Designed miniproteins, single chains, continued (2). Designs and how they scored, part 79

Each design is a single chain, and the fold is of that chain. pLDDT is the mean over its residues in the fold that is shown.

## One batch from the design tools (miniprotein)

Design m6733
Fold by ESMFold2-Fast:
Structure m6733 (fold): chain A 112 residues (1-112)
Amino acid sequence: SIKKAGEGTTLDGTKIDLYVDTDQLQQMIDQVRQNGHLHQDGPNGNSFDARQVGDRIEGTARDSTSSPSDPAIIKVTFELEGDTVRYRGELVKEPKVSGESTIKSAEGEVKL
């Protein structure tokens, strides 16, 4: 199920609504909780890694779509309280050539 899960801010300061598939989010959380980590490869050299850190889940997204040799790196923290997921993400490595849609920061919450 697709739900609104917060707001992102792009590198140019534009605000965007963020949506998540709660079924996919639940699967990610379950895999990280069961195995301590998750790795997924995406198209264009994109990847997502997540790991259990105490009672939190920490994720790292690599976005190579605009520049395979100089990817954007985004770190996200997920905090879980019952069936509610709160998250905060930040761009920790900015590519020399950024796309207009490159997210600088994001935060929100969603109920699974």
Scores: mean pLDDT 80

Design m6734
Fold by ESMFold2-Fast:
Structure m6734 (fold): chain A 80 residues (1-80)
Amino acid sequence: SKEEIEELIKEFEEQAEKMLKDMEARNFPKEYIEEFKKIVEETLKKMKEAKSLEEAQKIAIEGQEKLLEIYEKAYEELRK
């Protein structure tokens, strides 16, 4: 249902916001923060266009995987 998709979108936004705040607080490199923000925006757009909860869930999982990859790369760069 649309309500379930909206709830999933809200959960995704809340988790992404927490990660962004952590990255900014730790002074992660600017390029990774901007890439992270772009993936969040693209994922949210796709989730809003999803025709089913299952489609929205698959999009959210793909988005989360991309966000984790960016976070890990940024964390490795920070350890320099």
Scores: mean pLDDT 86

Design m6735
Fold by ESMFold2-Fast:
Structure m6735 (fold): chain A 70 residues (1-70)
Amino acid sequence: MPSAEELEQREKLKELYKAVKDKIDASNKELQIEFVAEALRIQGAAEEEVERRRALRRELLARHEERLRA
């Protein structure tokens, strides 16, 4: 059976893995948003339109995440 020290180490590792995964997921979402913004700029979109599309992308990603949790 795992010792008390082994259980404590496992909990610390789980906490670390969760923190790393959450940071990676957050970074990936932000990179996707910035990529779309730059693609729109390259296509000649006005800066106001780029900001609107960036905000919309964040909203869509948040709603998608909520649907996956439901």
Scores: mean pLDDT 73

Design m6736
Fold by ESMFold2-Fast:
Structure m6736 (fold): chain A 80 residues (1-80)
Amino acid sequence: EEEKKIAKEIGEKLLEDIEKWITEDGLSKESLEQAIKDAEEELETVEERVRSGNEEAIEALRESLKKMIELLKKKLEELE
């Protein structure tokens, strides 16, 4: 319960931070590619970060990370 709420709040903050970052002027293709790679690596380790093994918390974080990756990839396509 509490872990799911915390995971959702963390994910929402990550999405807000990424949404603000991708609106920056002069954002480079290389910076976006690195951010995508970092987010994909985070997605692979999410189960280790949620030590309780709470499936709902893991799912909430995975959903947010996937949305973040989609936003970054869409921005990268706009720059290509």
Scores: mean pLDDT 74

Design m6737
Fold by ESMFold2-Fast:
Structure m6737 (fold): chain A 74 residues (1-74)
Amino acid sequence: SERKKAIKETVLALAYVAGDYETALEIFEEMKKEGIEPSGLVLSLVADAYRKLGKDELAEQYIKEAKEKGVEPV
């Protein structure tokens, strides 16, 4: 549901702001498992989280996906 997506994305964003990149990425994986299509903003945050963890190739992938959804990378 849209409400479930909004809640998951809010919790992911809060984890990201707290510097808890591992938790943000766990929430992202849960969203994918549940068939929730992430927003461009969430893809942007996920890309930066991967970069913070030294996973630059994954970061570049999600930056591209965020841009395709019309969101500037954070």
Scores: mean pLDDT 84

Design m6738
Fold by ESMFold2-Fast:
Structure m6738 (fold): chain A 80 residues (1-80)
Amino acid sequence: MKAELDKKIAEVIAKVGEVNELAQKKGVPGLEIQEITYKVVEMMDKMIAAFKAGKLDEARKLYEETMEYLDKVKEELLKK
C-alpha cells in the first residue's frame, strides 16, 4: 500500500515537472502555470486521502484522473 502510494506520488511529480518545463519553453504566463500546479496539488491531496482511508479503487481512479489531466495540459501546450 505505502509503496504504491509513494510510486504514484513520484509519477505525478515527474509529470508535473515535464509540464512545467514545457510551459516555460512555450512562454506560458507564470499565473497559468501556478493555476495548473494548484489544481494538481488538490487532485493529489484527494488521491492521498483515499489511499489513507483504504479506498483503493477510488484512489486509483483519482490517480488516473490526475494523470489524464496532466496529459491534456501537455497536449494543449504542444499545440502552442
Scores: mean pLDDT 82

Design m6739
Fold by ESMFold2-Fast:
Structure m6739 (fold): chain A 85 residues (1-85)
Amino acid sequence: SLLEKAKEAYKEAMELAQELKRLSEKLKETTDPAVQAELRAKMAEISDKLAEKLTEALRYLNEHAKKNNWSQKELYELWNKIAEG
């Protein structure tokens, strides 16, 4: 279902957010400018993927809302529940 696809995309976004946090911690521990540059580049790549997955989740939620004549309130409440975990 569209709702399950939205939840799956959000779960993938959370996994990317966790990886981004891991790389941020590595960046704090790194003193080599070349390694810092590589870590920043990887973080930028993951950040782009995170934005893409969040956009995908919202797209599926909006499509589900349209198909089922959901109110803006119902969509907002569902988004909050997904965002809370």
Scores: mean pLDDT 83

Design m6740
Fold by ESMFold2-Fast:
Structure m6740 (fold): chain A 62 residues (1-62)
Amino acid sequence: GIIEAADKIGTALALTDPELGKRLGLGVLNGTATGEEIREAAAKAPPSAAEAALRAHDRAGL
């Protein structure tokens, strides 16, 4: 569900930027984070973390 997607996205992105990961995770939970913001954050993350975040976003239908 959305809570699981928020946790997975936040955790994956927090590996390189803990504050950004926390912010985007909460944004997914609150419905304020956009797919564009998640893609931009993923572009700055290592490929494995980027794939995990984008996969979680896609699976949640966000």
Scores: mean pLDDT 76

Design m6741
Fold by ESMFold2-Fast:
Structure m6741 (fold): chain A 73 residues (1-73)
Amino acid sequence: VKISVELGKAIMAALDALGLDEETKAKVGQVVFTRLSKGEELLGEKLLADLRSVIPDPALADAVAAAIEAILK
């Protein structure tokens, strides 16, 4: 799995649109980067579990997971 410049840009734009603070954006970026660097797919259940561990608001975590999955279509 490769992280393209376009994929990274799209993810960051989605996080900015959702109003995430810089600390939370860094944690989300680390979750996404770690999964992709291991050659693992961004699986909904596992991705959502990791995002819920770093995003205190579960509704925001769900929105972030949905945005990432939409970008990967």
Scores: mean pLDDT 72

Design m6742
Fold by ESMFold2-Fast:
Structure m6742 (fold): chain A 72 residues (1-72)
Amino acid sequence: MSKEIGEKLLKELEEAKKYLIEALKEGKLSKEEVEKAAENAIGLAEKLYKEGLISKETYEEIKKLAKEMAEA
């Protein structure tokens, strides 16, 4: 069932977003590293969506979270 995979991935991304923003503020990560993490998240979500493992709604929410991470 694709819903469970999508929910888990969204929770992991929300946690990662908080971690990455704090690490960026502390100077432990560069903006480039955060942007790369966001690109990787979008790429994974696109693959999972094309394979039918997550819904379009989950894919759009992941893209939104990744954009927010990159803009931090």
Scores: mean pLDDT 77

Design m6743
Fold by ESMFold2-Fast:
Structure m6743 (fold): chain A 114 residues (1-114)
Amino acid sequence: TMLETIAKFEMNSVLSELSGEIKKIGEEQKIESAHVDAAIHQIDMAMSTKTRELVKQDLADETFVEELINVFGETVRDILIKAGVDEEKAEHLSEHLKEGLKELAKSVKKKMEE
C-alpha cells in the first residue's frame, strides 16, 4: 500500500541516520569497526522482521503503533549494549529513535486521513 511504501521509505531514512550516529559513537569509544558493522546489521534485520509483522496488523491502531515503537527502541538499545556501546549512550540513541518513529507515525497517519 502507499502507507507501507511511505513508512518503509521514512523508516529507512531514520535507520540510515541512526547508523551514522552509531558509527560516530563507535569511533569515540574505540569499538572495533567490525563490531559496529555487526550491530548495525543486527538492527536492520530486527527492524525488517518487525516491519513484516505490520502486514498482519492494523496500522491505524495507535496502541499497536506505540507498542511497536517501544519494541524498536528496546531492540536497538540491547544490540548496542551487547556491541560495547555505553548503556547511557545506547538509551539516548534508543530514545532519539523512538521520537523519530513517533513523528513518522504521525506523518503516515495524517497522509492516510488526508
Scores: mean pLDDT 73

Design m6744
Fold by ESMFold2-Fast:
Structure m6744 (fold): chain A 106 residues (1-106)
Amino acid sequence: SLIDQLVTAVLNKDTKKIEEIAQNLKASGHLSQDLLLEIGRKIASALELPEDELYNYNIPYRLAVESGLKAEGLGEFARATAGVLAVLYKAGRLVQANALLAGLLG
């Protein structure tokens, strides 16, 4: 699946592939809060982090909004996106987090 490919790209620190997969997820029209939560859970598991890191999104949420993610009207989608970024930030994968955000916003 695209999710499993994204998890593999995160583990391999393949920023180009992360951005390409994120763009494909956005372009598919199937990107939802539930799909983003599944992505976040799989990344957390692969990085050996607790799923609770998905809820430590205050800093990643601020960065996402500053990078063009609209907070108003996006509610659950914006929070789920910020949660995935929070997991990547906790794992020290800041470059990979930026690549994911660029793909989702681009």
Scores: mean pLDDT 75

Design m6745
Fold by ESMFold2-Fast:
Structure m6745 (fold): chain A 92 residues (1-92)
Amino acid sequence: MEDLIRKAEEALEKGDYKSALDYALRALDALAESDLSRDDRQRKILRAMDIIDKAISLMPESEQQEKQQYVLQAVGLALRAIGADIDREIAA
């Protein structure tokens, strides 16, 4: 997971928004199943979401449909990761 966030940040620095999106989305997916503290999970969700937001901002307007798909996927994965945090509190 940390490796995925790092790779996403590196891709973003190179302007490779597609790789940055892929790595950040994979990091969000991994966060939903991670055994992290609530605070650590929240911080990593925010980092991944920040990368996704910046990567989407680099996408050309001609890719509007693809932008929409990435946004929906990111929101869904982030909600899953947040939901896992809530479920853990309820189940504990």
Scores: mean pLDDT 77

Design m6746
Fold by ESMFold2-Fast:
Structure m6746 (fold): chain A 88 residues (1-88)
Amino acid sequence: EEEEAAEWFRLQLFKDDIKKDVENLKKQYEEHQKLAEEYRRLAEASTDPEVKAELLRKYEAHQKTAERLKKLYDFYESQVKKLEEAEK
């Protein structure tokens, strides 16, 4: 059907956009992972309990953001694979 052909062209365009979004999400994930590691090291070096607690809070925040980003790009990467498999 012509309708199926039109749908596949739309999915192909969407697939290319998703691939770009996945790469951007991976870059954001790497940035938050680096920030988390930085705050962890600063916390380990700190002798002030209040400063250490604040640095650990920032570490946890960046870790949680990285985990959310990873789940998001893993999901979209999975969708791209399904689209590519369907097109052969």
Scores: mean pLDDT 80

Design m6747
Fold by ESMFold2-Fast:
Structure m6747 (fold): chain A 107 residues (1-107)
Amino acid sequence: SELEKKIEELRKLLEETLEKLKNGTASDEELAEAAKKIADLMNEVYDLALENKVDEKLVKELVDKVGEFITLLNDARDNKKKPDIEKLEKLFEEAKKVADEIEKQVK
């Protein structure tokens, strides 16, 4: 489904962003662009999930986890601080679990 495709795109973008952060080579511009693309994909996933009658509570949980990931990216960029990799990894794993539950509802 289109929803499963967009969830996979979101997962890959989160993973790629996390890998770049672990390498310590991500520029402020790359972090800003990643945050924007993640937000755009999350909005597409949100709309598609609601259209597919997914439980709104699960969709909101995914939005909250992805939103916190974006906030940490923006905070690192804006404050020129080292990103909290451990917290970003935890948010990514939690987001994946919620995404898996959403995908189960549309099978």
Scores: mean pLDDT 84

Design m6748
Fold by ESMFold2-Fast:
Structure m6748 (fold): chain A 99 residues (1-99)
Amino acid sequence: SESLDRLIEEFLNLLDYLESLGYSQREIAELAGISVATLSRLRRLARERKLTRDEAVEMSVMMERLILHLHREGYSAREIAEWLGVSQRTVSRRLRAAG
């Protein structure tokens, strides 16, 4: 679906952004509250466009945690949105969902 394709693109962009900031795969997994193995599997399935509905939900929750971390580190909703290729409104909504 178009919604799933957009979510996958946002997810892959977010991981690339975190890596560009110097975060390791282990650090990203720890911040997301998952194992490195789970992160590697989700990243592969996202690239292959082979995510199940349940895996897409896990990916969305991980993104919310990572976006919240970046916001707490001082990155603005605007900066996060520019990197993810989404609107500032989308980032603000994900931040609210994360708590």
Scores: mean pLDDT 82

Design m6749
Fold by ESMFold2-Fast:
Structure m6749 (fold): chain A 79 residues (1-79)
Amino acid sequence: MEVSYTVLDVTPKTLEEAQKKGLLSGPVEYLDPDRIQLLISSSPDRPVRVFVGGREVGVADISADQLVSQLKELQKKTE
């Protein structure tokens, strides 16, 4: 089975909004005030998992492509 990894830079506010919308489940503690680098792991038969600094910060019930698209739109709206 193929596991893919996508890297996405987001602001803490974008990640907080994603959690408020239920796109990600789990508590988030960010280390950097300006930018958070997300590592998004996807597999065809498993939930999408999201990591920051090697720690799991959330799980999404949508595809990795959908999650990346939603996060980019949230960041675009927050500037």
Scores: mean pLDDT 70

Design m6750
Fold by ESMFold2-Fast:
Parts: C-alpha cells; sequence; structure tokens
Structure m6750 (fold): chain A 73 residues (1-73)
C-alpha cells in the first residue's frame, strides 16, 4: 500500500481517538513519509520539530495529515 493509503488509515484512527498520543505520532510519521514522496521537505521538518518539542498533538497531526493528503492529491 502507498503512503497515502497508510496515512488515511492512521488519520481515521486518530479522528476516533483524538487524545491518543501514539496515534498522533503515527499519523505525524505517515504525513512526513507522504510529504517526502511529494517533495514537501518543509512539512517533514515541521512534523519533526513538533515531535521533538512535544507539541505533536492529535489536532496538530490531523492538520498536517490533511495538508499532506491535499499536496499529494
Amino acid sequence: SGAAATLRVQLAALRAAPDDRALAERTGVASAILASESGDQALVEEMTRLGREGRLTGEAAERLAERALDIAG
């Protein structure tokens, strides 16, 4: 399965459990993988920074996932 398909599955799980930090992190990683395939290094760097700073909330991960899917589509 492609990175976009993986991200859609992770995003759906995150939307069902928005306070789940592990799902937020997995959604962030899937977003970064898709963004990297699309050439969006800025989104990869933002995701890495948010994770490092402990700011990768479900809301932040959802926003980044939506942008990664939009850029890829």
Scores: mean pLDDT 84

Design m6751
Fold by ESMFold2-Fast:
Structure m6751 (fold): chain A 69 residues (1-69)
Amino acid sequence: MLKKYKLVTLIHAPGLVIGSVETLYAENREEAMAQARELSTALAERLGGTLVSLRQISDDTILAEIALP
């Protein structure tokens, strides 16, 4: 029942912009985005940076994007 989701995260840190691709398994898009946001927020905090955007992709095609304040 779990579906595969690919999420792209953009993080701004002092002197650094990091783009990463995460592969997650969730029952729906909302759960996948929530998991990705949690993981990406933790990473951004560890780097002293800010999560800028989170995008869902499938086969490298953007399916959804969340712009974060």
Scores: mean pLDDT 68

Design m6752
Fold by ESMFold2-Fast:
Parts: sequence; C-alpha cells; structure tokens
Structure m6752 (fold): chain A 81 residues (1-81)
Amino acid sequence: SVEEKIEKQFEALLEMVKEMARHLLEVRGLSAEQVLEVARAAVEWLRDELIKAYPEYEEYIEKQAEKVLEEVERFVRELAE
C-alpha cells in the first residue's frame, strides 16, 4: 500500500539519520543542537517530497515525520548525554 511505502521511506531515513548523527557527534565533534538542525532538514525534505508524490496522504505523512523527529531527538540527546 501507499502507507507501507511511506512508512518504509521514513524507516530508511531514520536509520540513515541515526548513522549520520553518530558520525557527526563522535567523529566531527558537532553539538547535539547542530546535529538536530541537520536531521530536521533531512526529515522536512523527505516530508515535502512525499507530500508532492502522495498529496492525498498529507496528514499521514506529517504524522510519520513528527514520529521520526521525536525519535531522532531522543536518539541524539541520549547519544550526546
């Protein structure tokens, strides 16, 4: 279904963003705030692209983007300690 495709795209983005965040924090020495700015931009980009592709699923896509942002924020805060 379209919902499953949307979920898989956000799941893939979440995994990529977590790996990126770990690298930026541990290797590049960026702050949690800087890493979250980059992560938010990536999530917002995918949200906007998916809404363009599936405009009838806008509300669902927005809710999935919110969940991903919450999980990324938790991950970055926990990793940065």
Scores: mean pLDDT 87

Design m6753
Fold by ESMFold2-Fast:
Structure m6753 (fold): chain A 67 residues (1-67)
Amino acid sequence: MEAERLHEEERKKLLEALEKEKKGEKIIIVEDPELLPLVEEALKKSRNPSAVLFPEHVEALKEARKK
């Protein structure tokens, strides 16, 4: 289903952002899901896109970082 696939696709984007962080780019981690859309909207308006993570993807993020 799309809902579950969206979570996996988001996780994939987070892992790709991690790869870029190793090259000198930064990742923003958002603990509150209510803040995520606000952060993304602010970044989009400022022409400074960044990867934003949810706590649900923290474990995938930790695994990728260990790599």
Scores: mean pLDDT 54

Design m6754
Fold by ESMFold2-Fast:
Structure m6754 (fold): chain A 80 residues (1-80)
Amino acid sequence: DVVQKVLARIAELKKQPRADILAQIQAQYQTIHKLDPAAAEAKAQQYLADVDQIEELAQRYLAMDPETRERLIQQAEAAE
């Protein structure tokens, strides 16, 4: 499941030093979302702040109908 994979990767990243996590997420935003370095850094910082909120939200969506759940999760991921 995509959501479970994302949560697992986030949990792994959170165990690293914050500076390393920030750099990794910033690079991810630059390559995946095609953001400028400055914008990518801002998004990386916000991503760390929102990660726990995404975790709780994901668990809620997993309780929904599988098709509806998947669609909503994809929309949430795309919005980031």
Scores: mean pLDDT 72

Design m6755
Fold by ESMFold2-Fast:
Structure m6755 (fold): chain A 78 residues (1-78)
Amino acid sequence: AQKLSQEDVEAMIKAAEEALKEGNYVSAQFLILSLLTSIELGEADPTVSQLKRAKRIAEEVGMESAKKQLEEILKKKE
């Protein structure tokens, strides 16, 4: 089906981290929103470490709603 592998999730988070380092906030935001959409659809199951990294990116690019969604996902997984 349309389920992302752990390798796909890792690549997406690394791409978002790289975009943030380059000051490309638009790309970082797009990647975090795409990840959240995949999680909501049951298509992605990131690790606690990956979720913490995604939350940090969301925080640094000012995505308050995405940050809160990631905090709730983390709370359910921990």
Scores: mean pLDDT 84

Design m6756
Fold by ESMFold2-Fast:
Structure m6756 (fold): chain A 86 residues (1-86)
Amino acid sequence: SPAERLREIARRARELAEKYNLPQSVLEAVEQAEAALDAGRLEEALRHLARAIQGIAAYGVKNNNKELLKEAEELYRELLEVRKEL
């Protein structure tokens, strides 16, 4: 389901935030997405995940971390695929 796919994107974004010690704003966006998912607000969750992924990508650029940028691009592609099902 779209909700299960968004939960998986949130889980992966959280793992990246913890692994790379990303700015707190990224983790806050993931937590807001998880709260929206628990409330059944899929489009709100998608917006929060887009913000989290953008934060991951911005950190990747600032730190010249190509692996992190690639993972952010993959998460964003998956997010856009889920959006088509909403």
Scores: mean pLDDT 90

Design m6757
Fold by ESMFold2-Fast:
Structure m6757 (fold): chain A 82 residues (1-82)
Amino acid sequence: MREKIEEEIEKLMEEKAKEWLEEEVEKRQKEMDEILATSPREEALEKRREMFLELLKEAIEKAELPEEGKKLVEEALEKMLK
């Protein structure tokens, strides 16, 4: 049961995070295009990596699990802690 709940929660997080990430990537694409045009490739690649890591962090936070998902996470954690 626990494993199934964790998988469902992970799926929900990925779907929500993916939707948000796609929107944010499109917005940030303009910034990346400008960096690529004005900076040496090495600097642009490092900046792109930093931007993607920040976006991933924000996407996870922004995913905001539905109340059902959030409750399942809380219940699963409490069950593991005994």
Scores: mean pLDDT 59

Design m6758
Fold by ESMFold2-Fast:
Structure m6758 (fold): chain A 92 residues (1-92)
Amino acid sequence: SRAEELADYLSANPNASAEEKVEALEAVTEADLSQAKSEREKVLIAATYALLRSEILGRPLQDEIDEVSERYGLSRSAISRAIREIRASLAE
């Protein structure tokens, strides 16, 4: 799992800067996108990236959705919907 690579990085670098965390997250995201088998999987990966990047950098979520949407050619509405699904899952 690409998430294990990110977890290993964070465990080895607990004092990592926001920039270092974003670089690690981007690497994991690019690897996950290359292995995605469906548009839904790509949207969920992109949505997770936008959400985590917003949290790490303290930037507005909408700005990250816009950037990720343009970068990967995915619908803003699809990414926003996926973020709602992720947040609902985390609340339970």
Scores: mean pLDDT 76

Design m6759
Fold by ESMFold2-Fast:
Structure m6759 (fold): chain A 76 residues (1-76)
Amino acid sequence: REEEAERVARAVREAALEAGLSEEDAEAAGRTARLGVLGGLSPEEAVDVAAELLRNGGKEEQAEKVRELALERVRR
């Protein structure tokens, strides 16, 4: 659980940085994904929740890129 949560959090954080988001936004998205997995969400559901956080924060274009990049990493 903790290992999977950390892996998903790292995937989301790295995807956010690749999409051009700040380190602060990447950390927030990664933390959201980590808490989601620990709370019982699947890796894909946790990625979707993190992307929704970014979208609600006004970063719609980056949110979609983060979702795609993070899902590729999580499915491996």
Scores: mean pLDDT 80

Design m6760
Fold by ESMFold2-Fast:
Structure m6760 (fold): chain A 66 residues (1-66)
Amino acid sequence: MGELARELAPEVAKKTGVSLEDAIRAVATAINGLEAGLTKEEIASLFTDPKLQKAVKVAYELVEKK
């Protein structure tokens, strides 16, 4: 959902130090991964950049708490 990605992205960016664009990507990836039944670790493993791995893990936790 584009709405949820925009709402959560500033929080992800603040917590992880990634750009807002990378934070939006992290939230969108976490949403798609959750819809596909992937775990937080499986979604994070799609990235090789440690900052993006951290961002997607934070995004996953925020999306899951919904």
Scores: mean pLDDT 79

Design m6761
Fold by ESMFold2-Fast:
Structure m6761 (fold): chain A 70 residues (1-70)
Amino acid sequence: PTKEINDVAGETMQRIALLLRQGDPAGAEQVYQEGLKKLDELGEKYGEYDTVEQAKKALERTYQTLKAAA
């Protein structure tokens, strides 16, 4: 469902922000990739492909912004 997809994206963004602040860009990249995979799995499970695409775009945009700020 939409809530679970959005919760995964939000949790992933928070973990990326924390890791970048701690000076762990490799950990942030790993969390980003795991988040994308988890979102794809939720899309397959629920058939919510449009919601997953929107969540992935939001996650990518946030990750690029956080990397630029770090």
Scores: mean pLDDT 81

Design m6762
Fold by ESMFold2-Fast:
Structure m6762 (fold): chain A 61 residues (1-61)
Amino acid sequence: SLEEEIKKLEEELDRLLEQAVRTARAIRAGDTSKRPEYERLMKEIREVQEQIKELRRQLEG
C-alpha cells in the first residue's frame, strides 16, 4: 500500500539523516575525504523527501 511505502521511505530517510550527521561530524574533525559521501547522502535525502511528498500527494487524491 502507499502508506506502507511511505513508512519504509520515512525509515530510510531516518537512517540517511543519521549517516549524514555522523559524516558531517567526521568532516568537522578533519576527515575531508568524507565530503563526497556527505554530498551523496544529502542528494539521497532530498530524493527520498521528494518521493515521500509525491506518495503523500497520491494518498490525498
Scores: mean pLDDT 86

Design m6763
Fold by ESMFold2-Fast:
Structure m6763 (fold): chain A 95 residues (1-95)
Amino acid sequence: SEVFGEPLDPEQLEKLRKLASTRKPYVLLIAVPREKFDAQAFVKLIQENGGTLVAATGDEKNYYFVVEFEKLEDARALARKLVEEHGASVEIIER
């Protein structure tokens, strides 16, 4: 796996892994702070980078997302943008 930004909490990471589908080879597990989160911009960013949103959940601190990709390069590009633009924590898992 590849980590971008701050590492996800191990319990959150395991929970997000269970929400992932088996359809695509690369899975992004994403945590975004609730503070100043823009849902519309986030969804557009996923779609523009070739991602498929599989799951979304949240707690009192963060929104969590599972996004799947056919191409590792597209997954890495989205991960970098999410860290830079949204203060996200991202892990990429290959299946």
Scores: mean pLDDT 83

Design m6764
Fold by ESMFold2-Fast:
Structure m6764 (fold): chain A 78 residues (1-78)
Amino acid sequence: SKAEARKLMREARRAAQAGNVDEAVELLRKAAELEPIGPVQTALLLLARRLAKGEVSGEQAAAAVDQLLINADNLEAL
């Protein structure tokens, strides 16, 4: 559900902020599976992939999730 996706996004943000990268990646992927809004789902999957590859830091990933949460109902950009 959308509400469950938002909860998983908040958990992913906390994990990323704490430096628990593997947990954050898993939570982002789970959030994407439950996310009904296409652009949000795509942004979550891309963020999970970039974080898993070390292309972004946990701090950068946390900031990206905060932005997604703020704009959750109007997501054309990450």
Scores: mean pLDDT 81

Design m6765
Fold by ESMFold2-Fast:
Order: structure tokens, then sequence, then C-alpha cells
Structure m6765 (fold): chain A 88 residues (1-88)
């Protein structure tokens, strides 16, 4: 649900501010995956997904985790595709 994705994104943002970049990447990836698990995500859900992908990418880069960086890039493509299906 949107609330679950938002909570995961806010948790990721909190970890990022604390310098906990690996934890921030994990939560942000989960937030994006939560949005993508919705059959028909709203524009607000797509927005949370896009923000989560950006945070995941930044966090993974700061953590030096190439696997998470690649995962964030893949999720970014999927969020973009879903935004096109939603007509935004």
Amino acid sequence: MLDDARQLYEEGRRYYRQGRYRDAAIQSIRAAETVLSQPNPSGESISIGAQSVVLASRSARRAGDDEMRRRAAELGRQVYDRSQQSGF
C-alpha cells in the first residue's frame, strides 16, 4: 500500500541523514519494490517510487555497493515504465 512505501522511504531518508548508507539503500529499494508490487499504482505511489529509486542510488553509491547500484537502476527503469502505463 502507499503508506507502506512511504514509511519505507522515510526510514531510508532517516538512515541516509544518519550516514547509514547501506541501511538507507535497503529501505529505499524496498520502498520502490513495494510501489512496483501494486497492480495499478497511483501518481502519488509512482512519485514515492521515483524518490525511493533516487535515494537508493545515492545511498548505494555512498555505501560503495555496486550490486545495490545496479538494483536501483533496474528499479528506476521499472518505475519509469509504470509511470508511462499510468498516463503521467
Scores: mean pLDDT 84

Design m6766
Fold by ESMFold2-Fast:
Structure m6766 (fold): chain A 71 residues (1-71)
Amino acid sequence: DEARLRAELNALLAQMDQAQTVDELRALRDRLMELFRRAPDSLVSFAIGAVLRGIGLILDHELEERRRQQM
């Protein structure tokens, strides 16, 4: 179970490295939240929490950019 969670986390981290849009980051956040909900007591859950925090900071930056409404 933990090995599967770790594999899914690694796959999501690879997708995050390739993410180019806020919609992609939101989709990754949602998938990470689902992983966290499935096994909150795993060692992997701590890493998932850290990645969710990082995605939150990136999304805040993207929202700032959109708020500027620059063409």
Scores: mean pLDDT 71

Design m6767
Fold by ESMFold2-Fast:
Structure m6767 (fold): chain A 83 residues (1-83)
Amino acid sequence: SSMMERIEELVRRADEIYARARAAIAAGDLEAARAELERLKEIKKELMELLRTADPSDREVINRAIGGILRVIGHILDLEGLL
């Protein structure tokens, strides 16, 4: 379905962003890491918007994806000492 394709695309983008954020932190580039964090927040916003029109089965998948992104955001913030 187009909904599942969009969810899968957003999850793939989040994975790529997380990899870049980890690389930036390892390099001590806090500006780059913060930019990637903002991109992750944008992906989360898009997933939350999809919840408005999602059927119950797609809603479960989206909620799991949002949970995954929130966990990743928390890990990035912990690594940067921003929490």
Scores: mean pLDDT 83

